Designed miniproteins, single chains. Designs and how they scored, part 46

Each design is a single chain, and the fold is of that chain. pLDDT is the mean over its residues in the fold that is shown.

## One batch from the design tools (miniprotein)

Design m1577
Fold by ESMFold2-Fast:
Structure m1577 (fold): chain A 100 residues (1-100)
Amino acid sequence: LDEVFEEVLELLRETAEKLKDEEIKKRVLELIENAKRLYEELSSDPSMSDAEIAHTVIGSVAFELQLLAKESKDEEDKKLLLETARRIVELMMETLRRLR
């Protein structure tokens, strides 16, 4: 799970660097910090399975990226955010299939 989460964070960092809108970029950087905090909190809960942690944390990241894409006025930023969200959903689905 840690490896997949680190891959998600790297995708978010790469996406932030390519964004043209400084306000949207700032919100993606805030999303990274919020995702790290959520992952640490849920990973500390012994009742949470790796699958539940993956679905909750990675799923929330993808959802927030879709919301940011709707708020974006730049078509290239919007496309980039949606592509990143789709890749993150695929990583989540692959992780869930592996964890079973």
Scores: mean pLDDT 84

Design m1578
Fold by ESMFold2-Fast:
Structure m1578 (fold): chain A 94 residues (1-94)
Amino acid sequence: NKEKAEEYLKKAKEYLKKALESKDPREAYLYAREAIAYALFAEAYASDKSVEEKVGTILRAIGEVLEGLYSPDPSEEEVKKAIEEAKKLLEKLE
């Protein structure tokens, strides 16, 4: 379980970084959604408290992206703002 959780956690971080580095807000949104999926898979396989805490931190960072995506049709400005907040949370994890 731990190995599988760590694998998905790594994928979640990779996709979140891609979202933060994307110049296209639509592309950033799609990468953020992939990061959410992998973070949730990591949570499902998490049995160790340290892995659970890392998943929680990543989900919070992704949650900042979702704040900008709360509307069904998120604006470009909302996505960019949410990504900046997510970037700050990801830096705290590192």
Scores: mean pLDDT 69

Design m1579
Fold by ESMFold2-Fast:
Structure m1579 (fold): chain A 82 residues (1-82)
Amino acid sequence: TTAARMEAALKPEELEPLEKAAAKTEEELKKVELDDEEKLSLLRAIELFYLGEPEETVLAAATEKVRPIIESFIKAYREELA
């Protein structure tokens, strides 16, 4: 699957910060209702982030409604690394 392929691209030490960021983002996702197209946009943006694309490219892949969620995810990930 796409998720398994993204995970395979990461070093083990990179997975823990991503898991923490994902858990925080999951709480935010429960507050927002996304349609199938928006969910696909979210998945594409996360895939690009996992593959090491710049934040600007990642955000450009997301729909307007999904961009704040991706921004929160990236911010949470950076806070775990700092």
Scores: mean pLDDT 71

Design m1580
Fold by ESMFold2-Fast:
Order: structure tokens, then sequence, then C-alpha cells
Structure m1580 (fold): chain A 77 residues (1-77)
């Protein structure tokens, strides 16, 4: 699917920046920008899925945001 392909492309670019950019400040700035774009695309997918199921898009986004935060917390535990 087109948005998933763009997300995969952005993730590959982020991996390249992480490995090949020796300036940490520039690396973090570029990763933040690419990560934000990937997040926007993921949120669009969530909104489209919510609309197709007749769910409130903001509630669906909030639910996924909480789930992602819990997963991150568990990985950092």
Amino acid sequence: MEKEEEIERLEREMEEVRRNEPDLEKQLRELRELGQRALELRNEIIREEARSRGEDTQEALNRIRVERAEQLRKLES
C-alpha cells in the first residue's frame, strides 16, 4: 500500500542518517524531521481505517497513541 511504502522509505532514510551522519546535532535534527513525516503518514492510515469502521478518528488516534506509549514504556523497562 502506498503510504506503507513511503513509511518504509522514510525508515530506511532514518537508518542511513543514523549510520552515516557523524554530526550528532544534525543527525538528531534530520531524524526528528523524517520521524515526524512517518508519524503523519501512520496517523493518516489510522484515520482512514477509523473512518472505514465508522469510528471517531480522534478517539482512534488517541487509543493508538496510548498503546504506542505503553509499548515504548515496556521496552524501556
Scores: mean pLDDT 76

Design m1581
Fold by ESMFold2-Fast:
Structure m1581 (fold): chain A 61 residues (1-61)
Amino acid sequence: SGAARMAGVLAAVELYLEGETNPDKASERARKLADAAGLSEQEKEEAGEVARETLEKLLSS
């Protein structure tokens, strides 16, 4: 969903700006953001995967 993707991207960008390089940390923050927003369990998983992928791309550029 769009909300899950947004949570994932926001979490990854926030952690990247904080100097975090661990994709597991991005996934964890994204799941917390999705949980706070009232998203489903499946959307929390999606947000975590989007955050992991986004942080990895930011670190490789």
Scores: mean pLDDT 85

Design m1582
Fold by ESMFold2-Fast:
Structure m1582 (fold): chain A 105 residues (1-105)
Amino acid sequence: KLEELKKLLEEFIKKVVELLRQAGMSEKTIELIKQSLEDQAKLVIEEAKKNNYDEQVILQKFTLRHALLQSTIRDAMRQEGKSEATIQAVLQAVDDLAKELVKKL
């Protein structure tokens, strides 16, 4: 329950960080996004605890947080001068990772 959810969220964060690094994002920006993801993961875990690890509640909270992540990555990539094609490719890869996480819940 708790340990599996933590492991899934940690793996998701690790893979998102790797995608941003491969896209040529600065280490400073990657660290800021990583910190935001870790803070959001803690909130998802706390909501899961309050709701006896209800899969639907976890999914709902994760989906809302994922929308914020998509916006944050898009804005950061634009700020660093990445092309719209690169931004869309990274956002799609992050969305695919989120769908894989949901499949493992």
Scores: mean pLDDT 82

Design m1583
Fold by ESMFold2-Fast:
Structure m1583 (fold): chain A 84 residues (1-84)
Amino acid sequence: MSKEEGEEVARRLEEEVRKVLPEEIIEDLRVGASERGIVTVSIGLKEPLSEELRKKIFEVVKEIEESPLGKDATILVFTYIPSL
């Protein structure tokens, strides 16, 4: 995939993650795309994710990977607590 396509995947991924996670628990959110089709999202959280929210993130990733936009992308999602 092109770098531009990877950046579009990263933008969509950020938008969809922000829709499923409560804004209140998001401390930091960073997305990036490499020239090799690797798209990363790093989510700094104020508290650990519930099973429900973790499942919603997995569904978002799956929907993007199965879409024409994300078919050639490798999506990596990292969650962390910045104060730890």
Scores: mean pLDDT 78

Design m1584
Fold by ESMFold2-Fast:
Parts: structure tokens; C-alpha cells; sequence
Structure m1584 (fold): chain A 73 residues (1-73)
């Protein structure tokens, strides 16, 4: 169905722009969180010297970062 008024079309466009902003913000937050987790894992590995346990977290963060790079490239 076609909208009857230009105001309704503008409201739809505004709603789409709001959803786009939310998607971009969520994506940027995901990248920042991934980088923070990697930093924490490195610091934890240095402090605890428990390499086997910390390597799992580092590997997961690294793989997530690689996937994000491929999707955003």
C-alpha cells in the first residue's frame, strides 16, 4: 500500500534513519568491546601466568575481530 500523505513518507524515512543510527552504534560498540576484551585478556595473561586459560579468551577475541574486519572491508 502507498502512503496517502507526504508527512507519512517523512515519518517512515525518519524511522529508518533512527534504526540505521542504532545499528551503527551497536556495531561500533561491538568493535570497542572486542578490543577491550583483547586488552583485558593480554593483561590477565601477563598477571596470572596461566597461559592455557587466557589463550582461549585471546583466541575468541581475535577470531571475532577478524570476522568483523572481513564484514567491514
Amino acid sequence: SQPASPEELQAETDKMNEFRDKMIEAFLKSIREGMDVLGEAVEWAKASKNRDLSLGRVHNAYVSALILRQVTS
Scores: mean pLDDT 64

Design m1585
Fold by ESMFold2-Fast:
Structure m1585 (fold): chain A 73 residues (1-73)
Amino acid sequence: SSSLQQQLEEQNQQQLAKSRKVVLEAVADAGLSMAEMSRTLGKKYPSIAAESAEIAAKAEKKAEEFRKEAEKL
């Protein structure tokens, strides 16, 4: 029946949204970890402090983009 087909389609869409959200949240967390690593390197090696700050900022921006995409799901 059409009602059974609608229920299956809704369940499939919910499962896909949940899976996509988990992946996006995981890659966002990875991006933040990379940013923290870059900050740590900048503290240890003053000669690359500016470059480390730039890399960290780019990683944080990318993580925020993935997080916002996850929030839409």
Scores: mean pLDDT 86

Design m1586
Fold by ESMFold2-Fast:
Structure m1586 (fold): chain A 60 residues (1-60)
Amino acid sequence: MTLNSAEEAAAFAKSVAPYPVIVSYEKDGVKYQRLFSNEKELQAGLTAIGYPVNITGTQQ
């Protein structure tokens, strides 16, 4: 799943509840896996990486 904007990232962050959640994502060939404690932290983390970003998995 590819997120192209902060609005799409906000909608995604709402959809993955409940927190905490581990999200795997990729941008420009760099792979990330992080634990996010809340919706705001996930949205901020994805915005800091920039768009587009590819979400490759979620774990609770």
Scores: mean pLDDT 83

Design m1587
Fold by ESMFold2-Fast:
Structure m1587 (fold): chain A 72 residues (1-72)
Amino acid sequence: SMKDTKEKVKKMIDEMISQENFYASQGTKKGIQVSMQIGAGVLAVIVLMKLKDYDKALKVAEETIKQMKKMT
C-alpha cells in the first residue's frame, strides 16, 4: 500500500544517511566519493517524497543502496 511504501522509504532514507555519514567519516578519497554518491541519491529520494511520488522514491532508494554495495 502507499502507507507501507512511504514507511519503507523513510527507513531506507535513515539507512542511506547513516552510510553517507560513515563513509564521509573515513577520511579517505574513496570514502568521500561513496558519501557524495549516497548523498545525491538521498536528495533525489527526499524530493520525490515531497512530491508524494512514493513508488519512484522507493526505486531511487533501492538503486542508491544497490550502487553503494557495488562500490564497497
Scores: mean pLDDT 87

Design m1588
Fold by ESMFold2-Fast:
Structure m1588 (fold): chain A 65 residues (1-65)
Amino acid sequence: MEEELQRVFERAREAGLTEAVQKAADLYASTHDPIKAAEVLREAARQAGHEDLVAEIDRLIEKMK
């Protein structure tokens, strides 16, 4: 779970979603909620058209619920 969340953060950073990565990291630091952090990255990836990353994040969120 932690490794999967870290991979998603890394992929989002590589995709150039730097603001979303920072926002998600700050949210996770304050709430300790990995689902909320992943949802921030999912929305940013969707808006940027990274459908493969959106699908990976959706699978991670479903697994965490």
Scores: mean pLDDT 81

Design m1589
Fold by ESMFold2-Fast:
Structure m1589 (fold): chain A 69 residues (1-69)
Amino acid sequence: IQVPGSIKDAKVKEEAQSLIDMGNQYEKEGNYNGASLAYGMAASIFKDNGANQAADEALKKAKELEKKI
């Protein structure tokens, strides 16, 4: 999942990137519940900032991981 360059607020971009990095780490550890939650939170941040495509990608990733739980 990529943080869109259209998000200009550095704090929002950093928060979204942190959540994606956290999701990637949990997924690598086999913590699919933690990864799904992290990607879901990133999706909420993207949606609140008008990044609907990135939000949809993050939400799709979260749902795919939920199927592994």
Scores: mean pLDDT 81

Design m1590
Fold by ESMFold2-Fast:
Structure m1590 (fold): chain A 71 residues (1-71)
Amino acid sequence: RYQIIGTHDPGAITQQMVRDIVASLGGTLHSFIASDTSFVGTVDIPDDKIKDLQQQFIKRGAKSVHVFKIQ
Protein backbone atom coordinates (compact mmCIF):
# COMPACT_ATOMS: atom_id res chain seq x y z
CA ARG A 1 0.00 0.00 0.00
CA TYR A 2 1.21 3.48 -0.96
CA GLN A 3 0.36 7.07 -0.13
CA ILE A 4 0.47 9.61 -2.98
CA ILE A 5 0.98 13.30 -2.22
CA GLY A 6 1.24 15.96 -4.90
CA THR A 7 0.41 19.40 -6.26
CA HIS A 8 -1.59 20.54 -9.28
CA ASP A 9 -3.51 23.43 -10.81
CA PRO A 10 -7.23 23.59 -9.84
CA GLY A 11 -9.15 20.66 -11.34
CA ALA A 12 -6.12 19.18 -13.17
CA ILE A 13 -6.05 15.90 -11.20
CA THR A 14 -9.46 14.38 -10.45
CA GLN A 15 -10.51 11.26 -8.52
CA GLN A 16 -11.70 9.62 -11.78
CA MET A 17 -8.34 10.27 -13.50
CA VAL A 18 -6.49 8.74 -10.53
CA ARG A 19 -8.83 5.72 -10.51
CA ASP A 20 -8.16 5.22 -14.25
CA ILE A 21 -4.37 5.61 -13.86
CA VAL A 22 -4.20 3.18 -10.92
CA ALA A 23 -6.45 0.63 -12.66
CA SER A 24 -4.29 0.82 -15.83
CA LEU A 25 -1.27 -0.14 -13.68
CA GLY A 26 -3.06 -3.13 -12.09
CA GLY A 27 -3.86 -1.36 -8.82
CA THR A 28 -6.74 -0.14 -6.68
CA LEU A 29 -7.57 3.36 -5.40
CA HIS A 30 -8.61 3.33 -1.71
CA SER A 31 -8.98 7.08 -1.06
CA PHE A 32 -8.40 10.40 -2.82
CA ILE A 33 -8.84 14.00 -1.71
CA ALA A 34 -7.92 17.03 -3.83
CA SER A 35 -7.91 20.77 -3.14
CA ASP A 36 -7.23 23.54 -5.67
CA THR A 37 -3.45 23.22 -5.07
CA SER A 38 -2.77 19.71 -3.67
CA PHE A 39 -3.94 16.10 -3.54
CA VAL A 40 -3.50 13.09 -1.26
CA GLY A 41 -4.43 9.49 -2.05
CA THR A 42 -3.96 5.91 -0.88
CA VAL A 43 -3.45 3.17 -3.46
CA ASP A 44 -2.43 -0.44 -3.88
CA ILE A 45 -0.12 -0.87 -6.90
CA PRO A 46 2.64 -3.33 -7.87
CA ASP A 47 6.04 -2.17 -6.57
CA ASP A 48 7.46 -2.17 -10.13
CA LYS A 49 4.79 0.35 -11.28
CA ILE A 50 5.60 3.23 -8.89
CA LYS A 51 7.66 5.17 -11.46
CA ASP A 52 4.93 4.62 -14.08
CA LEU A 53 2.36 5.97 -11.60
CA GLN A 54 4.44 9.14 -10.98
CA GLN A 55 4.95 9.68 -14.73
CA GLN A 56 1.22 9.26 -15.47
CA PHE A 57 0.35 11.91 -12.86
CA ILE A 58 2.87 14.36 -14.36
CA LYS A 59 1.60 13.65 -17.90
CA ARG A 60 -1.98 14.39 -16.75
CA GLY A 61 -1.12 17.73 -15.15
CA ALA A 62 0.39 17.12 -11.69
CA LYS A 63 3.17 19.60 -10.83
CA SER A 64 4.71 17.19 -8.29
CA VAL A 65 4.07 13.60 -7.16
CA HIS A 66 5.60 11.83 -4.16
CA VAL A 67 4.86 8.16 -3.43
CA PHE A 68 5.51 6.62 0.00
CA LYS A 69 5.17 2.98 1.02
CA ILE A 70 2.89 2.80 4.09
CA GLN A 71 2.03 -0.92 4.32
Scores: mean pLDDT 81

Design m1591
Fold by ESMFold2-Fast:
Structure m1591 (fold): chain A 83 residues (1-83)
Amino acid sequence: SSLLLSALHDSKSLPLLTEVLTAAANNDVEALKKAIEKLLAADLSPEQLRSAIGALEAALEATTNPEIQKLLSEAIKKLREKI
């Protein structure tokens, strides 16, 4: 959708989202924790937050790793609290 495409092309959020998605895809729990911490610390607009939530929800559906699922679920909840 347009919101996901905007997130992928946004120069502020794209590197942060890429770190999260790459760590999740690689089942790298430590890298994912660090990437999520960076994403949550970033001063993102409500539009960027909604796009990030969509991307993390897609990553959550794609993963079978319970620890990755837990970290992504907690991150999504925290991002929703910022909107």
Scores: mean pLDDT 80

Design m1592
Fold by ESMFold2-Fast:
Structure m1592 (fold): chain A 78 residues (1-78)
Amino acid sequence: MLSDQQVQQLIQSTQDNIRQARRFRDQGRFDDAFSHLDRAQQNVDTLRANGYTQQAMDLDMDIGVVQLDIAVARVFPG
């Protein structure tokens, strides 16, 4: 079981990775964006495995939005 401090650090690390993924997406650097999303997903999986289901769901939705934005950008490159 994770401590409250460990949970908060894991959430912060996940949010930082999602932010970096968005920045790389905006630059058209999709492989770099996916690398950061993969790290974020690993953190979400850790939260879910330790029973932090609501926090994991919220972060999973944020990851999904960035994944969808990349998919759209690949079909309609700007």
Scores: mean pLDDT 85

Design m1593
Fold by ESMFold2-Fast:
Structure m1593 (fold): chain A 65 residues (1-65)
Amino acid sequence: PPKPSPAELQAFIADLDARIAALQAQIAAMKASGSGSDLELQLLEGMIALLEGMKGFLEKVLAKL
């Protein structure tokens, strides 16, 4: 399979960081306004955990290049 470039991995990691920050801000806003259900908040927190896992994996791949 084609090997991803370091620049592509760095760009993807930066995109994941931005998405994680946006989701964290969304959760904080929902909690502050009292909007959103417990299920919606749990789903958003689950998505953050998944994105953080992907970021950690990509950082390990980048470190080995």
Scores: mean pLDDT 82

Design m1594
Fold by ESMFold2-Fast:
Order: structure tokens, then sequence, then C-alpha cells
Structure m1594 (fold): chain A 69 residues (1-69)
């Protein structure tokens, strides 16, 4: 259901921000990226998902990938 998918995305965005701010282990960050990319694909498949939610999750993933380089 879309509502659960949106809540999952919000939780992942917050988790990514927390991981960067608290400098969590690289393995945790890599796991968050993998999970977030799966959720992002599902968001893109549902036309009812707000573009803002997709953009926020994309930006969070980009920030985390940049951090672990």
Amino acid sequence: HVERLLKRAETLIKAIDFAIKNKLPKKVMESLIKEAEIVLQKLREDPRVPQETIEKLENAIKKLKEYIK
C-alpha cells in the first residue's frame, strides 16, 4: 500500500541523515543505501507517490554515497 511505502521512505531518509551525522559504520551505511534504492524503485513504479518524496529519498541516497566515497 502507498501509505506504508511513503512511511518507509520517510523512515529511511531520517535513518540516512542520522547515520551521516553520527558517523555510523560503513557497513550500516551500505545496508541503508541498498534498502533505500529498493524502496526508491518501488516509489517510482507507483504514480500516486508525490514527486517530492522521490526527490527527498534520491537526495538522501546521493548524500550518503558521497559521504562513503
Scores: mean pLDDT 85

Design m1595
Fold by ESMFold2-Fast:
Structure m1595 (fold): chain A 74 residues (1-74)
Amino acid sequence: SYASELFYESLKETGNLGAAVQLALEKIAKKYNVPMEEVRKLFDEAFGEVLEEGVTDVYEATILALERVEEKLS
């Protein structure tokens, strides 16, 4: 998906999970013309949901959360 490719590109550039998430969210916010605060809130909610569903790998949980955010905004 666009979200997963964007995340992997951001992770390759930053070498840091937190920085990669921030960069991916900034690009999603700009693409859909949505405030960063709203995109961050949607991500935090989706990430918590994914973890509650039993996804234990943090990278997989992050990708799934980003995909859910993109789906809600598209």
Scores: mean pLDDT 85

Design m1596
Fold by ESMFold2-Fast:
Structure m1596 (fold): chain A 66 residues (1-66)
Amino acid sequence: EPTPEELLERTRRLTLEMMEAERAGDLERLDATSVELQRLMDLASRDPELARRVVEIVSEIWNEHG
């Protein structure tokens, strides 16, 4: 299983990739990154503290870059 640090790092990377795919109109990449991010959210949901940190990272990226 991925570590909390690995999940948070992958969340940040996938969120940025999803935003770039959306801006580029790359629907295939957008779908793929959305599915992967959803899988990470499902894994993180087993730990409420980890799930909260994942949401915080996603929110931070959207507020700074969206």
Scores: mean pLDDT 78

Design m1597
Fold by ESMFold2-Fast:
Structure m1597 (fold): chain A 76 residues (1-76)
Amino acid sequence: MELEELLKKMKEREEELLKKIEELKKKGEDDSKIKDLVAEALKEAMEEAEKLGLLTEEEIERLKKSLEAYEEEKKK
């Protein structure tokens, strides 16, 4: 069940990131500022996930395979 929580958090972070990008575009911020904010958020998210030990090498590989299978099914 921990994988479901991880996937949900990853999806939520992606959605929040996209919303942040839209907000910055609406405010007329420079692309450089948008990229810096996005990069910082991604870096912090990755460091947090690694610090929590949520992902093992095997779990990462399994997640990639699951995502590939999902993409293939969604393709239809």
Scores: mean pLDDT 64

Design m1598
Fold by ESMFold2-Fast:
Structure m1598 (fold): chain A 64 residues (1-64)
Amino acid sequence: MKEIFDELARRLQEAASQGRDALKKAVDEFAEKYGLKELADMIKNAIDSLENPKKGTTIKSIKL
């Protein structure tokens, strides 16, 4: 499991450079390949949060 987590982290890092769609696709492939459906759900929720960060709930957005 731990080795698989390291591989997942690496894939997500590479996919992040390619875009959020690539991140979701990498998670789906990971879940199907390793049979980690629960983990895939958690990661998808994390990606969804990154896609909709709410621009700081209590902090003013920095405009530059």
Scores: mean pLDDT 65

Design m1599
Fold by ESMFold2-Fast:
Structure m1599 (fold): chain A 93 residues (1-93)
Amino acid sequence: SVDDLLAQAEELLRQARRLIEQGRGDEAVRLLEEALDLLEQVIKADPHDPRARELLEELRELLMEAGKVTSDPTRVIGLILRVIGLELDIELS
């Protein structure tokens, strides 16, 4: 269900935040990518879901923070571009 996908995304964002605080940026980026994949599924089904939109904003903030502690900033840039694409799809819907 959409609620199950959102709950999974929220849990991944919570775990990623802890990893960022520990300087474990590469592990955090992996969880943020998984959360993005789940949010893409929700937004594709309902672009106006307010919970998905809120979690997408939180995901973007966490990607910016992970970018400061990751060994692979190119991967983070790619994920941020995916988030911007989804935000534009929401706005244009």
Scores: mean pLDDT 88

Design m1600
Fold by ESMFold2-Fast:
Structure m1600 (fold): chain A 83 residues (1-83)
Amino acid sequence: MDIDEGVLEVAEASIRTASKKASMEKMVESLNTMPNIEAKRVGDKVLLSKEIGGKKLTYEAENIEELVEGLKEMFREEIKLKE
């Protein structure tokens, strides 16, 4: 029955959700400006694609952390092909 604490908690959760969504959208937009990289929203997920060595690698990310990991894995695969 402490509605003041509940209101603050809901406001904080809303700010977190909006921040995550805005950051995700900005990241997708930024990635699409890079050569050989395509980022596309599919529902609540982001499909990240990169052409490496004539093959298209695709990763699915549900949040910013997964999107960053997918991008790192793509660059790791590109480095492996050079070695």
Scores: mean pLDDT 69

Design m1601
Fold by ESMFold2-Fast:
Structure m1601 (fold): chain A 95 residues (1-95)
Amino acid sequence: SEQEYVERLEKKYLEGKLSKEELEELIKEAAENKEVAVFRYKKEDTELKKLLEELAKKYKVELILLDEELPEEEKEEIILKAREEILKKLGISYE
């Protein structure tokens, strides 16, 4: 899936193997598909976080950042809460 592809490229970036250009292409693709960009990051990698926030603002993409060190259940809860907040901002009811 596209989600798995994004997760693989994100891992490469954390390993210092993914370029800023490849990351920008991912954010741009999410914007074109009207998707929410979800990235996992290491808490100490403040440069990656800042870059993702800048790219999301540039392409007008909703961004969800997940701490890689958190358990998967906590990450899923963060995604769910973020989705609820985004839907509220858009005035969409999912009740």
Scores: mean pLDDT 62

Design m1602
Fold by ESMFold2-Fast:
Structure m1602 (fold): chain A 86 residues (1-86)
Amino acid sequence: AKKEAEKLAEELTKKLIEYSEDKNKAENLGGLIRALVEQALASSPEVAKKYNEGILGLAEEGAKLSSKEGAEEIKKLAEELVKTIS
């Protein structure tokens, strides 16, 4: 679970940067997502649910900065990441 979540967070960060017109904002969003993933993995299942909501929110914000195709891939990776943490 932890290794899979870390890999998905890295892939999500790469896709955020790749598809975003604002590379600096995408990089910052990716950093925040990775921080939330670390906190979720270190937390109880109840607390992890709150961090999972934050991860999805940040990914949705990144999707808004991306093409339609990029937004779909970002959302899919975020959903897989949250499912892996759960």
Scores: mean pLDDT 82

Design m1603
Fold by ESMFold2-Fast:
Structure m1603 (fold): chain A 70 residues (1-70)
Amino acid sequence: MKEVEERVEEIIKKAREMLETRPISEVMRWFGQQLVELYDWALKYVPESEATAAASRLNLAMAKLAEEKS
């Protein structure tokens, strides 16, 4: 669903903005919490396969951000 995709992009954008002013460890903890919240929320609107895909996309984005900042 478009709403799930928009939320994924919003979380990624906010994580990048937070990395400009906050330590990576703090941003990664926040990102992990957002992933759990997104998955739980998405299960109300999309099949488990789509919720899992959205969570996987966030997890990949988190790994890439960690690599870029290490």
Scores: mean pLDDT 80

Design m1604
Fold by ESMFold2-Fast:
Structure m1604 (fold): chain A 72 residues (1-72)
Amino acid sequence: ATAEEFAKIVRRAVDLAEQGERTLAENIVLIALGIAKANKDDPEVIEALERAYQAIRDGNLDEARKIADELA
C-alpha cells in the first residue's frame, strides 16, 4: 500500500469513529498497521499508523486527521 492509501484508511477510520463506530475504526487502522509491518513499509509510515491508532483509541480524532494529512 502507498502512504496515500494509508492516509485514506486513517481518514475513513476517523469518519467511522465520529459516527460512533470506534471499535471498527480502531480495527481498520490496526489492520493497516499490520499490513505496513508485514510489508516492511517505510518506518515513518509505520510510526504514523501507530500514532493514528493511539490517537483513535484516545478519542483524539483531530490528531488522527493531522496524521492522515502528514501521510498524504
Scores: mean pLDDT 85

Design m1605
Fold by ESMFold2-Fast:
Structure m1605 (fold): chain A 73 residues (1-73)
Amino acid sequence: MLQRALDAARRGDARTIRSLSASSYSAGEILRITGDDAGSKELFEVSRVLEQAAELVERGDTAAAVELLEQAL
């Protein structure tokens, strides 16, 4: 996960980061439905971090996106 997000951020590829965010959110929803509340909260947080990184990339701030991903994930 992290390496793919970092590579996407370095390329300015916000679409890939948003795709990874959506995948993390979907996995979080599955864990919530199956009763893993702690795991679902962690995946929802990963999804939020990835979404924030994608917004930074969309604004042209790839350095801030890379720093966020390295510190949060």
Scores: mean pLDDT 82

Design m1606
Fold by ESMFold2-Fast:
Structure m1606 (fold): chain A 84 residues (1-84)
Amino acid sequence: SLALKAAQVLETLLGVTLSEEERAALEATKDREEAIAALAAWIGRHRPDLSPERRRAIATVVVEGVANGVDLAEIQRRVRPLLA
């Protein structure tokens, strides 16, 4: 699942751990748009301080990075400014 792989990248950056329910929901996503939407919702649950636009931007960067085979360190570098 793209959403699950993307969420695993964000676990370290957000200081959160996926629950079994969150893992199952992310694994159920079937395409890139579903993955982005599910990940943005997950980010919103753990970082309600971030705007909806910022959550979607983070989700898009991470999902696209994972989908395109970008390495973990580079994805984290791209996301860090969006978490500030």
Scores: mean pLDDT 81

Design m1607
Fold by ESMFold2-Fast:
Structure m1607 (fold): chain A 82 residues (1-82)
Amino acid sequence: SKETLLLAKLLTAGGSVELAERILKNNGDKESLEQALKDVELAIELLEEVIRESTDEKLKKKAEEELKRAEEVKKKLEEKLK
């Protein structure tokens, strides 16, 4: 169903954000930080799609919380790559 696909997108995005946070915490190398940034940018696109398309209020709320987390992680990655 469309709902199942949106849930899969949320879970995929969440996994990418969690991995990026771990890379930041462990002082990953430049290549790892650059890959994490690309993965988080894709995660943001997936989360925005879930928020836009979901009719499930709980799923939408989880996606909004994860989007805020992803945007914070993106800023930290961008700052570290300057």
Scores: mean pLDDT 89

Design m1608
Fold by ESMFold2-Fast:
Structure m1608 (fold): chain A 96 residues (1-96)
Amino acid sequence: AEKLIEEAREKGREVGREFVELVRRLETEAGLREIAEQEGVSPEEFREALERELAEESTAWARLAARVRELVAAGREEEAVELAAEAFVKAVEEAL
């Protein structure tokens, strides 16, 4: 169990960076359009649904994404990566 948690910590920053990149893509018109097309919905409908989900913070994902978005907007990208990395490690710990 401990070894899996340590491996999760090493991979956590990489996963955290990928999560921050996903959040950044959702804030760009091009990235939002690409993801909306993959989901089979219009970019406008996808944006409305995403903004509502983030505002409600009803899920652990939505709360994490909202906080990552706030940190990225404030220029605190490294803190956003660390926050996402910590969330990944906690998810691995809960799965064990």
Scores: mean pLDDT 72

Design m1609
Fold by ESMFold2-Fast:
Structure m1609 (fold): chain A 115 residues (1-115)
Amino acid sequence: MSLEELQREIDQAMVRISAAVIKVSAEHDSSLSPEVRALMIRIADRLAAMADQPGPVPAAELEALIRMADELRRAGMPTSEVVSLLRTILQVGKLKDADPAVIDRIEARAKEEAA
C-alpha cells in the first residue's frame, strides 16, 4: 500500500517535471519556429493540468495530445524528442487510469517512432 502510494506520487511529480522541462525548453530555444514553440507550450500546459486533475483522464484528451505530437513531428521536431513526448503522454495515461486500448495505441506509436 505505502509503496504503491509513493510510486503514484513519484509518477505524478515526474509528469509535472517533464511538462516543466518541455515548457522551459520551448521558451528558451531560439531555433524553434513560433508555431513549434506555441504547440510545445500548449502540450506542457495540458500535461500539467492532467497531473493536477483528480480522477481518470478522458480518452479524447490523450488523443488530442497524440495529435499535437504528430503536428510537432510534421513541423520537423527530432524523432528522439517526439518519442520522449509520447512516453510522457503514455505515463500520464497510465497514472490517470485511461482506457487500456488508448494506452496500447500510445505505446505502439512510441515504439514505432523509436524504430
Scores: mean pLDDT 77

Design m1610
Fold by ESMFold2-Fast:
Structure m1610 (fold): chain A 109 residues (1-109)
Amino acid sequence: EKARLEELAREAQELAEEMLKKNAEILASQPSEEVQNELIEVAKKVEEEAKKKKLSAEELIELAKEYLEKAKEKKGLEGLKYLVKAATYLSLAMEILEKQGVDLRPPVP
């Protein structure tokens, strides 16, 4: 349904904006290459699991919200891992919405 897809797209854009703000704080902390590599591995594992489970865009957005909240509650590397999980779920949800013909605006810088 078009109205529901537009609602999900709006939620995805709002989440992307929140994640960009959080990511700017993290980049300012200048994480080491070792930490960056660990975060990339976490993203790959989450993507593999989500694709294996064939999650819908709505399910992916709900998981992105859940992990973003966990990222806000945790500090340091654990918070970073939750943020990467949230961003990965959101990215997959946006890909599904785009394939369904929803006009997705890029995240605001």
Scores: mean pLDDT 76

Design m1611
Fold by ESMFold2-Fast:
Structure m1611 (fold): chain A 78 residues (1-78)
Amino acid sequence: SLPSKETVVKMAKRLSEAAREAGLDELADRFEEIQKKIENGEITPEQGVSEIVRAVREAAERDPEGYARMVELLNRKA
């Protein structure tokens, strides 16, 4: 089943917080922007997931060490 608006908004918020804590401010800002676009109905939840996946991929390629810090922070909260 496709993700709900609430699920994707919570995901974007959690990712933004982890990115901010990892020092990835540009990535955090990007996740916050995705969250707002979903909340405002500018994009669908499915489009939001696609934008999140793209942002994560680009961040992992640009700053592998920063991305690894963010992933570690996410895993500690799981």
Scores: mean pLDDT 85

Design m1612
Fold by ESMFold2-Fast:
Structure m1612 (fold): chain A 75 residues (1-75)
Amino acid sequence: TPEALERAREHVKKAREYLDQGNEDAAKEHLEEAARLLEPYAPQLVAASRTALDQGNIEAALRAVEAALRAAEAQ
């Protein structure tokens, strides 16, 4: 839904802001929520983001979630 994509965009923005502040825990929470919202649109990119989070690679997870958001918005 348009509302789900708007919420996902807000979570991605917050994840970037927290990561820029060095708050990896807060960034991870926002990336997990964005991934949940984006899963119906880009399941493979969401799976990649979850794998990156499990490995502690927050930057790779952010890139995957940003790619998932762009894929969802292109639909």
Scores: mean pLDDT 87

